# Ledger of designs, part 24: designed miniproteins, single chains, continued (5)

Each design is a single chain, and the fold is of that chain. pLDDT is the mean over its residues in the fold that is shown.

## One batch from the design tools (miniprotein)

Design m16809
Fold by ESMFold2-Fast:
Structure m16809 (fold): chain A 55 residues (1-55)
Amino acid sequence: SPLERRLAELEREVRRVVEELGREQERTGTISPDLADRLSALVDELLALRRELEE
C-alpha cells in the first residue's frame, strides 16, 4: 500500500532525526531549532497518516 510505504519512510526519518538530535544534545547541551522543527513536522505527518490508516 502507498500509505504503508509512506508510513515506513516517515518512521525511518523520525528515528534518524531523533538520533541526530540526541547526539547533538549530548555533545553541545543544545539542539538546533531547525532540527527540532523538522522533527515536529515529521511527527505531525506521521500521526496524520496513522489516523488515516486507523479509525
Scores: mean pLDDT 81

Design m16810
Fold by ESMFold2-Fast:
Structure m16810 (fold): chain A 65 residues (1-65)
Amino acid sequence: SEEDRVSQALTAAANQILAGADPREAAAKASQQAGVPVTLTEEEGEIILTAETPNGPVRVSVPAQ
């Protein structure tokens, strides 16, 4: 499903960021893989990736290490 694809893309991006990838580049790749825009926000050292789907927003956070 689209939601499964979106969730998989966001999880992959989060794992890439945890491995030292550029958050903006990871978000752009997630957007391409998911087929929907992915928004990147930063709060208190966390990186939050949000994708809007027909069933609502899907979010993944990457805690600061």
Scores: mean pLDDT 79

Design m16811
Fold by ESMFold2-Fast:
Structure m16811 (fold): chain A 65 residues (1-65)
Amino acid sequence: DAREYARRAAEIAARGGPAEEAARYAKLSTLASGGDEKQAENAYRAGLEGGASAGASAAHNGALS
């Protein structure tokens, strides 16, 4: 579920990466919370550009929304 994806993204960020893996969980969290493909792609890109911490933040926001 979305909360599980957010938890996994947070664990990846705590380990210092990789950013791409955290970004993938941000996308999955957004989709699991009923977000559309464009919202999921935006979350994924935010994670790639901002690093693992940004990916974890995006996944958390997706799970709560």
Scores: mean pLDDT 78

Design m16812
Fold by ESMFold2-Fast:
Structure m16812 (fold): chain A 110 residues (1-110)
Amino acid sequence: SLEEILEKLKPLIEELKRFFGSDDMGIVVSKLALKGLLEGKDPTLAFAFDLGVTGIPFGQKAKYTKEKQDVNSDDVDLALPIEVLAAVIAYEKGEITREEFLAILKQYYE
């Protein structure tokens, strides 16, 4: 279940909070890239998220929609929380499966 996957990520989430000194950290990704990944199109994780790892606090970049005016576009940028950043790191390390990773991403896609 999603809760079991998040439980597996808890130690990494806490380490990231400690490392950054804040839980107002995460990753930014285009909605179109996230949609493609969730639909099983072959976007590489690096391509989808490399542009989104900024170290910028969510308070400044909460949805990135201020910088992208077309909020109804599939290409709008999404600010995703520290749990998603932890999932990206764990997936790249091989600590979670692709299916577990996508289950976490899906909860933030609208």
Scores: mean pLDDT 63

Design m16813
Fold by ESMFold2-Fast:
Structure m16813 (fold): chain A 63 residues (1-63)
Amino acid sequence: MPALDDEEIERMVKVIRVTGEEKGWSNEQIAEWLRRVGEDMEKLGFEKAAKYFYEEADRYSKL
């Protein structure tokens, strides 16, 4: 499988954010989902993607 580029990672984060907002999730709930996806990416060896998801989750948890 080719590595995920920045555009693909950003698209995945956006899908989670938009879906969470449509479901009426709090910023904390969106952050939790982003963290869980980051953990899954890390387990699969996608360290760059995992880091991006963790950073985005931290941003949401601070809002």
Scores: mean pLDDT 77

Design m16814
Fold by ESMFold2-Fast:
Structure m16814 (fold): chain A 87 residues (1-87)
Amino acid sequence: SAMEEAIKEELLKEVEELAEEAKKKIDQATSVDEVNEIMAEYEKRMTEISKKAEELLSEEQVKEFEKHVLRIYNELADLVAQKKAEL
């Protein structure tokens, strides 16, 4: 439905904003431990968003949501790997 699409889009926007916040913190990080703490906070907040998605969206919309979440996570994971290699 149009309402489910709007909810999915809003949740994805929250994920993208959370990832951009994490990227900024990673860019400023000076140790591997700091990078790990940033990612732990990202994963905690992502768990909360994923729970909302499961409660508000159909199974089909959750699968589409999780596909986009995985793409965003992979981009963030690549940045983390690059940053750790520089530390």
Scores: mean pLDDT 87

Design m16815
Fold by ESMFold2-Fast:
Structure m16815 (fold): chain A 102 residues (1-102)
Amino acid sequence: SEEEALRRLEKRIQKLAEENPVPSPESRLRIKDPEELAAYTARQARAAGEVAGLPPEETEKLVRLAREDPLRFIEALSEAAREAPVGASGRELLLRTLERLR
């Protein structure tokens, strides 16, 4: 049934979240220069959107956010990573992006 499929998906999401914890927002960023951080986060936003299969307009919004407010973008990545579906290659990219920004 669809309910059994959804429960199986939820279990897989929980297990994946436990095995791949989202980095703490308290983690010290490796890139301290604001302009370099903005450029780096913008590149990661584009890559994340493309790998996650987001529509071009949504990917562009993420890139814009990353350039204008890198810290808010990192918070948004953390939220997206926690809510990402099981097996989404985008989730792994989001987690790797967050880890590199630590």
Scores: mean pLDDT 62

Design m16816
Fold by ESMFold2-Fast:
Structure m16816 (fold): chain A 64 residues (1-64)
Amino acid sequence: SALEEEIRKKLLDAGLSEETAEEILEAVRNGDSGRAAWLLASSGLSDETLAEIGKLARELYESL
């Protein structure tokens, strides 16, 4: 989906590995908000980037 691609791109642009980005996307796809939040919190991303990704993840959940 376009939202998954946008989330992946933002995670990679923020300096995360492809493996970590895929783990986060898998957690989002599975509706595991706790795992997704833990992975994001453990990634060292800025509050601004976390807010942007959180918005896109919510939009993805609403589209499923």
Scores: mean pLDDT 79

Design m16817
Fold by ESMFold2-Fast:
Structure m16817 (fold): chain A 61 residues (1-61)
Amino acid sequence: MQTITSTVIGPASVPEDELIRRALERAREQAEALGLTISDYRTVVTRQGDRLIASVTATAE
C-alpha cells in the first residue's frame, strides 16, 4: 500500500472538474509506474488568487 499525491495548478477560468481530472490522471500514471492500482482517492481544490490548485491524494495497492 502506497500513498500518491498529485497536484495541478490552473487558472480560475478552468472548471474545477478539469483540474481534478488532470490531477487524477497524474496520480494514476504514478501508480501504474509503480505497478499499482488506485483503490481509493480524495480530491481537494483550493483557490489562490486567480489560480485553482487541485490536489489528489490516492491510496494505491
Scores: mean pLDDT 83

Design m16818
Fold by ESMFold2-Fast:
Structure m16818 (fold): chain A 82 residues (1-82)
Amino acid sequence: MLTPGDELELAKKAFAAGDVETGAKHLARAGVLSASESVNLSEKEKKEIFEAGYKGAKEGGKNGDFEAAADAAAEAIQKVLL
């Protein structure tokens, strides 16, 4: 099973290759895995976290900026968890 750190590494590699779509999906998965370590999440909550992280990462990372994508994904996920 991939860890949140493994998913972040894959996201960084995807953004470096110009693959924003794949990078955004890996950032979203990292967010779901990280949140699942802290709280017991339902499948619905995992899906909501993934969708928020994915949309945030795509918008923040649209210029290929991994750091902007990661920050936007984290912000979007935090809003769902509150």
Scores: mean pLDDT 83

Design m16819
Fold by ESMFold2-Fast:
Structure m16819 (fold): chain A 68 residues (1-68)
Amino acid sequence: SPYIDQLNSSVDTVLSRVTDPEARARIEAVRDESIERLKAATTEEEQQQVIDEAHSRIEAVLAEDQAR
């Protein structure tokens, strides 16, 4: 799936610059959950929603990590 490939590429880029183990684990959990949701999604709109939610959740983790 191009959405799964896009998510994996985005997450790998983010993880390359995050060193905190808790932040990394949270980002990987978002990725894993989002991949399962993408596999269950039946419409392009649902797939796009999953990607948008994943980006928002990752941004929240990064903001918390940067505040530490």
Scores: mean pLDDT 84

Design m16820
Fold by ESMFold2-Fast:
Structure m16820 (fold): chain A 75 residues (1-75)
Amino acid sequence: MSKEEFIEKALEARRKVDEEVEYLKKNMTPEELRQKLAETRAEIDRLRAEGKDDVELYYKALLQSRLEEILKEME
């Protein structure tokens, strides 16, 4: 993947995360969000173990960060 291709896909991933986070806030309970956070962390660990720093890892890392922020706010 070229640097330009990565940047374009990273911007797409960021938009997708923003949309997904807004959807999750409206449709999921705090318990469901905690489950999704745990799943996201496990997937990040798997992707890191594969030794690939690609768009999927970037997407999952952003999603994890945003889910952690939401859960802090929800108490």
Scores: mean pLDDT 78

Design m16821
Fold by ESMFold2-Fast:
Structure m16821 (fold): chain A 96 residues (1-96)
Amino acid sequence: NEILEELAKEKNIDLEEISKYSKKERNAMLLAKIMEEKQRRDNSSVPLEEAEEIAKELGIDLDEVIPILLKIASSEELVKEVEKLGPGLAKLYLEE
């Protein structure tokens, strides 16, 4: 995803840590992290409509990433990897 690569470069985010994953996996992890941060701020579950808007902003096909999000949620290892993904990147998307 060219937008993600350009944003990471401009905001000094370590893209190398996430480069080991496919584009779909990286997009799913980023979306999961953004949703997690938003749930934390609002102290409530993120509605599907709001998740769709975030996915659209990021150029993510939600239908392609939902199966990956479910896989991440069912795996403690992948949840830890999502936490490692630049928390700054997720906050930047939510604060703009």
Scores: mean pLDDT 62

Design m16822
Fold by ESMFold2-Fast:
Structure m16822 (fold): chain A 66 residues (1-66)
Amino acid sequence: SAAARAALEAALAALRAGDLEAAQRHLTMKVITGSGAEREAAVRAGEALGRGDVEAAIATLEQALK
């Protein structure tokens, strides 16, 4: 959905700006409200951020937004 895509785009923009709190908030909301591949991408990106792996989080979101 457009709302689901917008949330992942907002999370990616926040990560690129170095705003990890905003990125985590967008990803958490998408995990709660989403389903399918977009939710799965949000879960994986959130797990990467939980490990401190910002590069993996960015790569996951870029792949999901192709």
Scores: mean pLDDT 79

Design m16823
Fold by ESMFold2-Fast:
Structure m16823 (fold): chain A 65 residues (1-65)
Amino acid sequence: VSRRAAVEIAAAELSFRIGEKVEVEERDGKYHLTVRVATEEQRRIALEAGRELEKGYGVEVTVEE
């Protein structure tokens, strides 16, 4: 599985878990995920997943309210 495919799969899984859209953007070889959350529980899930994705794939995760 390519790095891009892995990031896209992870973004889709996060979107499914939270129930919100997760946007994927590539800038200068880095992947950025942006997720908008409505609850503190969704924010916690997004931050936990973001830490794992940053460690595993070098992506940056932005969580917006």
Scores: mean pLDDT 77

Design m16824
Fold by ESMFold2-Fast:
Structure m16824 (fold): chain A 88 residues (1-88)
Amino acid sequence: MTPVQRRALELEARLGMAIIQATLVIKYSEDPEIAERARELAERLARLSEEVQRAYEEEDEERVEELEREAEELEREVRRLVEEDERS
């Protein structure tokens, strides 16, 4: 694997974990507004994962860097949502 491909696979693993966390909120949240926000985040994460798979195939280093930044923002949103759900 190239260094770029390895970064893309690591990013894909991170996005997978975030999707699992969002899915658990969808399934177990008692707050319908939090559950709806979790669905929106899960859809955005799934789309980002598809873009990461594309960047892996094309070995696009600049694209992987852009996707890493987008993933950090979405991971922060998921973490915030989980914290809100725990306090509801």
Scores: mean pLDDT 87

Design m16825
Fold by ESMFold2-Fast:
Structure m16825 (fold): chain A 62 residues (1-62)
Amino acid sequence: SLEEELKRLSYRQKQIDNAIEKVKERIAELEARLAAGDTSVEPELRFYRKALENLEKLKKEL
């Protein structure tokens, strides 16, 4: 039904929003570590920055 499809869409939007918030929190933590001189976080920071870009694009498609 249309009501069921709308509920599913709303649920997906909330899941994406929650993922974006968690990724932003992780990025902030990694950026703080990099600023403190921990260059070992650079690959993980790059990964999460790409993940954020992909999630933002996915959110625009909903």
Scores: mean pLDDT 85

Design m16826
Fold by ESMFold2-Fast:
Structure m16826 (fold): chain A 126 residues (1-126)
Amino acid sequence: SFVESLINLLRKMKEVIKKHMELFTPAEQAEAERLLEEVDRLLKEDPEDPATQARLAEVMIRMLGFLVRASEYNDAVREETTRLARELLEKVFGRTVPEGSSLRDMVTRAQALLHEYALEYRLLAE
């Protein structure tokens, strides 16, 4: 299902952050720890609840923002984030990604799609 694919990708993003945690600045480590705590809380909620689905998309937008910033000075994070952004666009959202697309372009597009998904599912939750 779409939600299962989204959750699987979110778990992969968590592992990238955890793997590189010690390479982040103290401020980035604090931001990363708060993001990981929020993800862990959401993963315990009912994935079929539209409110949970909206919040999963919203936390993924913030996770992508964090990973893009870390990618500016960490090549390993950049490579892993590039693979995850492409997987999100191609396999989760079913979109074609042009060859040579930058990480920032892919993440910006992914965040826009996640934002539309979050808005739709917040309306369903009402």
Scores: mean pLDDT 88

Design m16827
Fold by ESMFold2-Fast:
Structure m16827 (fold): chain A 79 residues (1-79)
Amino acid sequence: MATVEQLKEDARQIVELIEQGKYEEALKLGQENLADAIQVLGANSPEFLAGRVKPAKIAKLLGRPDLANKVSDFSSLLE
């Protein structure tokens, strides 16, 4: 079970994993965040869409830019 606050905390941990060069672990955590956010907020809530930014960015770093494109329209909600 994840709250919006916990999703942001996990995003911070994901950034730290990236800085450590642990990209696969960062993507794994990001994917788990997405699953939890869907269960708590529903797939199309504004809070969920805003919270997706970090997992999409990590997927791009691992060579999966298609995932980043799916959240590009909503990245401006936070950035």
Scores: mean pLDDT 54

Design m16828
Fold by ESMFold2-Fast:
Order: C-alpha cells, then sequence, then structure tokens
Structure m16828 (fold): chain A 75 residues (1-75)
C-alpha cells in the first residue's frame, strides 16, 4: 500500500535526520514524496524543507507524512 510505504519512509527519514544523516533523511523523504505521486521538482523542494524540520526536532514522522500528503494533493 503506497501510503503505508510512504509512512515507513517518513519514519526512516526522521530517524536518519535525528542521527545527523541528512543525506539519508533527504533520500527517504524524496522517495516517500515520489511514491505519493508528487512531481520530482516539488519532491526535491519538500524533501529539503522536511529534512531541515526533522533535523531541528520540529517535525516527527506523523507531521512529515501529513505534510507529504498535503503536498501530493496540491501537485
Amino acid sequence: MKEEEARRLAEKGVEAARNGDLDTAHRYFKEAALLLGISPELAEQVSNVLTREAAAGRADADQIFAALKSAASLD
């Protein structure tokens, strides 16, 4: 199921960001965005923002997943 897989990727991304692995976090968030049907250009932009928010401790996996679903609905 695409949403369940995207949620798992968001969880992995948040964990990577909290461990300081920003490149891995960005990759997971971008994969989640693409899986939800977000365009490659928007997926890049959203992944940059979400990686920053997760690394700063301002977003958890549920918030990341909600943001990705919101972006997908607008694309």
Scores: mean pLDDT 85

Design m16829
Fold by ESMFold2-Fast:
Structure m16829 (fold): chain A 87 residues (1-87)
Amino acid sequence: SSLYAQLEQAYEDGDYRTFLELYLELLRQALEKAREAEKQGHPNARAAIAILERAIARVEELLARPELTREDVLEMVRAVEEEIRAL
């Protein structure tokens, strides 16, 4: 909950770099949980891991850019959320 509040604030402030750094941390935590779920035999865990690994790679690519726009962040977040929601 507090991490989501920080994400919302960074986005509202136009601080897309801080937003992506916080989002990357959220994705890494989700990936750790998904890997544990795979060890426990959960049927969607492998698909979730693949989505999260691609999401992390996309965020790292965006963070390597010298300039970030709201459009870059919004498109990436929406794509990731749609893939996760489809699980």
Scores: mean pLDDT 86

Design m16830
Fold by ESMFold2-Fast:
Structure m16830 (fold): chain A 58 residues (1-58)
Amino acid sequence: SINEKLAAFAESLGLPETAARIRAAKSLEELEQALKEAVLSSSDEVARQLGDKFRELL
C-alpha cells in the first residue's frame, strides 16, 4: 500500500514516529496531516524527500 511504502521511506530517513503515524493513517487526509507535521518539524532536505516520495506514490 501507499502508506506502507511511505512509512518504510520515512523510517529510512530516521523518522520512526512519522512512520508510525503514516501506518496508523486510515484516510488520505490523515496521511496528509502526518506528512504536514513531519515537514514542519524536519529539515528542508528531509521535507523535500518526503514530499517527492508522496507525489511518486500517488
Scores: mean pLDDT 79

Design m16831
Fold by ESMFold2-Fast:
Formats: sequence, C-alpha cells, structure tokens
Structure m16831 (fold): chain A 55 residues (1-55)
Amino acid sequence: AMYAADQVVQGVKELQTSYTGTQVAEACSNAAEVAKQAGCLAAADEAEKLSQEFK
C-alpha cells in the first residue's frame, strides 16, 4: 500500500514533463480517486494537492 502510493505520486510527477498543467491536474485528480478506493489515503492527499497546484 505505501509503496504503491509512492509509485502513483512519482508517476504523476513524470507526467508533468510531457503534458500541460491542465492534463496533469486531471491525472492527479484521477490518481487521488484510485488511491482512495485502494485505501491509500496518503497518496490520495498528495495527488489532490498536486491537482490543486496545477490548476
């Protein structure tokens, strides 16, 4: 769970090298939803913050 959470956050950061801020924000929002469903609240919170940052 913790390892998977870190991988999700790292994947989102990699996206910012290839996508616009709007696309990254959308990906972060989707990642937060997936993390919440998996019970990884720490990853969900991190992805939510990244989504807000790239708006």
Scores: mean pLDDT 67

Design m16832
Fold by ESMFold2-Fast:
Structure m16832 (fold): chain A 87 residues (1-87)
Amino acid sequence: PTVTFTTANGETVSVSVALGESAELKIPSTQATVKVTVNDDGSATVEVTFEDGEVKTATLKPGESATLGPALDLKTGEYIDLTATLT
């Protein structure tokens, strides 16, 4: 399974994770840190830690998207939506 993170500014970051595994990555334009865990049923649990230390969690079924924003855009200083999609 692949989780794709998209910002409102069009930045896209994807990670492929095996069933039962986890991966961590950063969204470079926001410095948000994300942890993706793919469950044995093929769903994904996404945990986002924002620049201020706030944590938001969503569970995605295959083909679902969730908005986990807004995240701080480091170039503009504005808050922009961060969307996660499981494919």
Scores: mean pLDDT 80

Design m16833
Fold by ESMFold2-Fast:
Structure m16833 (fold): chain A 65 residues (1-65)
Amino acid sequence: SKAAEAGRRATEILVAAGASPEAATLAATGMYVHLQQGDEAAALRVAAAVAGEEAGRRALKMLKE
């Protein structure tokens, strides 16, 4: 699905920025849940905590596609 593809790409962005695969997967899942609730700021905070703000913003953009 489009959501699964976006989640995979978001996870890859976070891993490339230094997050462990486990942390990146949990963060991408949390981002998706927050975005479904309309809380974009919470989605970004989850990603930034594991991979930094720049990578978090790139992952967020991917999930919003």
Scores: mean pLDDT 85

Design m16834
Fold by ESMFold2-Fast:
Structure m16834 (fold): chain A 85 residues (1-85)
Amino acid sequence: MEYTAALLDKDGVILEKEKIEAKNHKEAAKKAIEKFKVKYAIVIKKDGTAELYDEKGELIKEFKDIQEAIEYAKKLADYFVLLTE
């Protein structure tokens, strides 16, 4: 599956975008985290829900709202990746 990975700062500014090939959300999150050298990735699902992953590709938390996921990630790190299929 092809994902669009966007590197965001704490203010939600998009710094860089790249395409990532991965077989699932966990692999996409791990590849994005390694590529951008961040600690966290948010995967946005087609239904508008979101999943937060750490650098090991472990699911930390699920969110029903993308904005809630972004606000949570901003409390954890100054930079994070946002992933969309």
Scores: mean pLDDT 85

Design m16835
Fold by ESMFold2-Fast:
Structure m16835 (fold): chain A 77 residues (1-77)
Amino acid sequence: MSSGVQAARQRYSDNPDFIRSIDLIQQGRYDDAQKIIDKTIDTLRQQGNFDTAMDIDIDFGMLILDDGITRTTDRLS
């Protein structure tokens, strides 16, 4: 199911990099998505936004894990 991904797209609609990361997750391109996320988290940490960086790290980690599990089931239309 894609409900978690759909909710994330709405939450992060203000950030093009996050939307691109979500699109990459939906394509199964987790490495590319993780690189974008890691760079954004690093930028937030450098700006002193540790709380936001941690929240994003957890949220996207869960999205990647959930998509990886759900992707197998997605073949069952």
Scores: mean pLDDT 75

Design m16836
Fold by ESMFold2-Fast:
Structure m16836 (fold): chain A 95 residues (1-95)
Amino acid sequence: SELERKNKELRELHRRLTAGEDFAYAEEFFRKYPELGVELAAQAILILEYAKKGADIPESTLRTAESIVRVAERVGFLEEAKELAKKVLEEEKKL
């Protein structure tokens, strides 16, 4: 499924960023796959928002999420990612 593929890609990106891959690699990856870049950045924003609400999220995951948000800002996807994350949070409030 699409959700499974997105989770796998997020895990791979997390592993690479944790292993010391530079931000230039992530920027090039996001420029080549802009749709995926926006979705990954939105997921990173959601992770950070869940942490603010008291979710117990591993420190390594938080650091990776922060790095993804910075990359999204550098490649110009941050506003699109914020809007996507906002829509998800607004829908969750209705559930």
Scores: mean pLDDT 75

Design m16837
Fold by ESMFold2-Fast:
Structure m16837 (fold): chain A 88 residues (1-88)
Amino acid sequence: ASEELLKDAEELAELLKSKGKPEEAEEVLEQVKKAIEAKEAGDEKSAKLHLGKAQITAAKAIAETEPELREEAEAAVEKYTKQLKELE
């Protein structure tokens, strides 16, 4: 649901801010809000595009701040980037 998605995004944004990534945290929140708005409007393609952008931004920030998660985060960036290109 939209409330759960927004809550998860807010928790992730707080984590990113705590890791010194406030700009990435704000971008994640903006993209998730846009995804929710698109989904409510019935625009599933735009909703997926915005969610993918949020996921790429978050994964890149995690790769830069959490060395233990870098490999997994970089793999996630590649996966989400490919998914976004398929939606074009």
Scores: mean pLDDT 79

Design m16838
Fold by ESMFold2-Fast:
Structure m16838 (fold): chain A 66 residues (1-66)
Amino acid sequence: SPIEQQILDQLRDSYRFLRRQGVPDEQIRRALLETAEGLSTLYKLSDEEKERVIRRVEELFEEMRR
């Protein structure tokens, strides 16, 4: 959905920002997952949409670390 994509774009920008600040990858991962959880709740995403967002955050984190 468009909201899922907006959340993912925001998390991608946040990852780049935190990495440039020298934040450890493990701490960045926790921060991104916490933010994804909060935004999913704020936007009242369905359980399926929330599950997809969390899965994509994990995929994004692995992709950007490689």
Scores: mean pLDDT 80

Design m16839
Fold by ESMFold2-Fast:
Structure m16839 (fold): chain A 67 residues (1-67)
Amino acid sequence: METKTVTKTVQLDPSLSEAERKALVSQAAVKLANDVLSDPSVLEITDVKVDTTATSATISITAALKP
């Protein structure tokens, strides 16, 4: 199956609360997913991975490509 992975890193202020960090990461993930799905070569999203540190979150979305 042909796939592509798109990665985006979001900077997080370490003074943010856990709830604020989760909200920012969720908003960034939704925006990235919409950007991926707007690509006409994309069939569907197969995986979403989020790695969070004190100062950043890295969102990786893997999508299946149309044949």
Scores: mean pLDDT 82

Design m16840
Fold by ESMFold2-Fast:
Structure m16840 (fold): chain A 80 residues (1-80)
Amino acid sequence: SRAEKIIEASKLSDEEIMKKIPDVNDFAIALILKKNGIKSITEEQIDELRALLDKYRAAKTPEELKQVRKEIDELIEKMK
């Protein structure tokens, strides 16, 4: 599954994660899991986090960036 691939990749070096995960959002999710010591993720959580990462990249104002960062942080805390 996508979740299994991301979880397995999160155990590798940053260079190896980049090599194994060509998708930019899934790569970012693997780094988030690694940084936060998160050992499991669901397909639903992947979809939610992917949407927030797209929103983060599309943000045009400091207020939008702050709001999306807060939503990402809140989702990460729920996964710990």
Scores: mean pLDDT 84

Design m16841
Fold by ESMFold2-Fast:
Structure m16841 (fold): chain A 100 residues (1-100)
Amino acid sequence: SMKEDEEFVKTVEKLAEKAKETALSEDKFEAEIGVSFLAMTYAIVKSAEKVLNKEALVKSLEIIAKYAEEVAKESKDPEVSKRAKEIAEEARKEAEKIRA
């Protein structure tokens, strides 16, 4: 339903925000866990692709891309920054495919 799709988008935003906070940790292990949580959040959205409406799917992918772009820009760890950039690019690409 539309309400369930809206709640899913809100959950994705909360997950992506917490993943960003963790990915920007000064502890390298925590930062790697944080970027992995961004990747897992993306995988969850992809797994829901057939059950979400198109608008909720695009919004969820754009949220993930936004937070991943912020991690890529703000992270002092080159590996975390690189992984976040890859997640952002994939999420943006997938959102464009769905809109087309």
Scores: mean pLDDT 89

Design m16842
Fold by ESMFold2-Fast:
Structure m16842 (fold): chain A 69 residues (1-69)
Amino acid sequence: KVKEIIEEYKKKYNLDDETVEKILEIVEERGLDPEGVKVFLKSVVEVQKGEEIDLEKLREEELKVNEKK
């Protein structure tokens, strides 16, 4: 059931296999139920599609601020 939800999102948003594998690992680690999986996937899709943020660049900025402290 959870796997089916992830596969549906993979098909709809053209997620690559590595992204799907990471999502599955997070879902298993956190013990997310189907509702939690949907909320998590909605957030991931919204961030990628709405913000198109460079996560690596954002992480570098965060490290630079923390390194200053």
Scores: mean pLDDT 65

Design m16843
Fold by ESMFold2-Fast:
Structure m16843 (fold): chain A 62 residues (1-62)
Amino acid sequence: LPSREQVLRGVAGILALEDPRGRRAAAGALGKDLGVSPEATLAAIDAGGGDPERAADLVLGL
């Protein structure tokens, strides 16, 4: 399983993407490493309101 640092890095990368399809694909890759669905991963990132640290904590709580 990735560390909080790795998750934060992944979340920051996803937040930097403007393309919804690219965001979904990147969230799928991150979710796979955590054993979580792409939809749940995206929902947690979105709930973070653009704050990568908050989004990472929400993703880790899945």
Scores: mean pLDDT 79

Design m16844
Fold by ESMFold2-Fast:
Structure m16844 (fold): chain A 85 residues (1-85)
Amino acid sequence: MDKDKFLEELLEELKKLFPDQKVTITDYVDEPNGFSFDVVTDDAVYNVFVDLVTKTVHISESGTSKHKIVKSFNPEEIAKAIKSL
């Protein structure tokens, strides 16, 4: 995966879904099986883990029990999953 391209494309998809909010990607960390980062909006923080071994993306809303697993690296699908939490 081109990680920098993936994050850039994900941020653009997120900006389309949160047009009236500031949306940023922060707290990037390389993990043994992939990488993690936070998506920060005006209303919530989402913890995202991209698992390159299982080819899944794990999304959780910080401070809540809300979570989703996306079985693709498609930025549009991931952005929609974040919006739907």
Scores: mean pLDDT 86

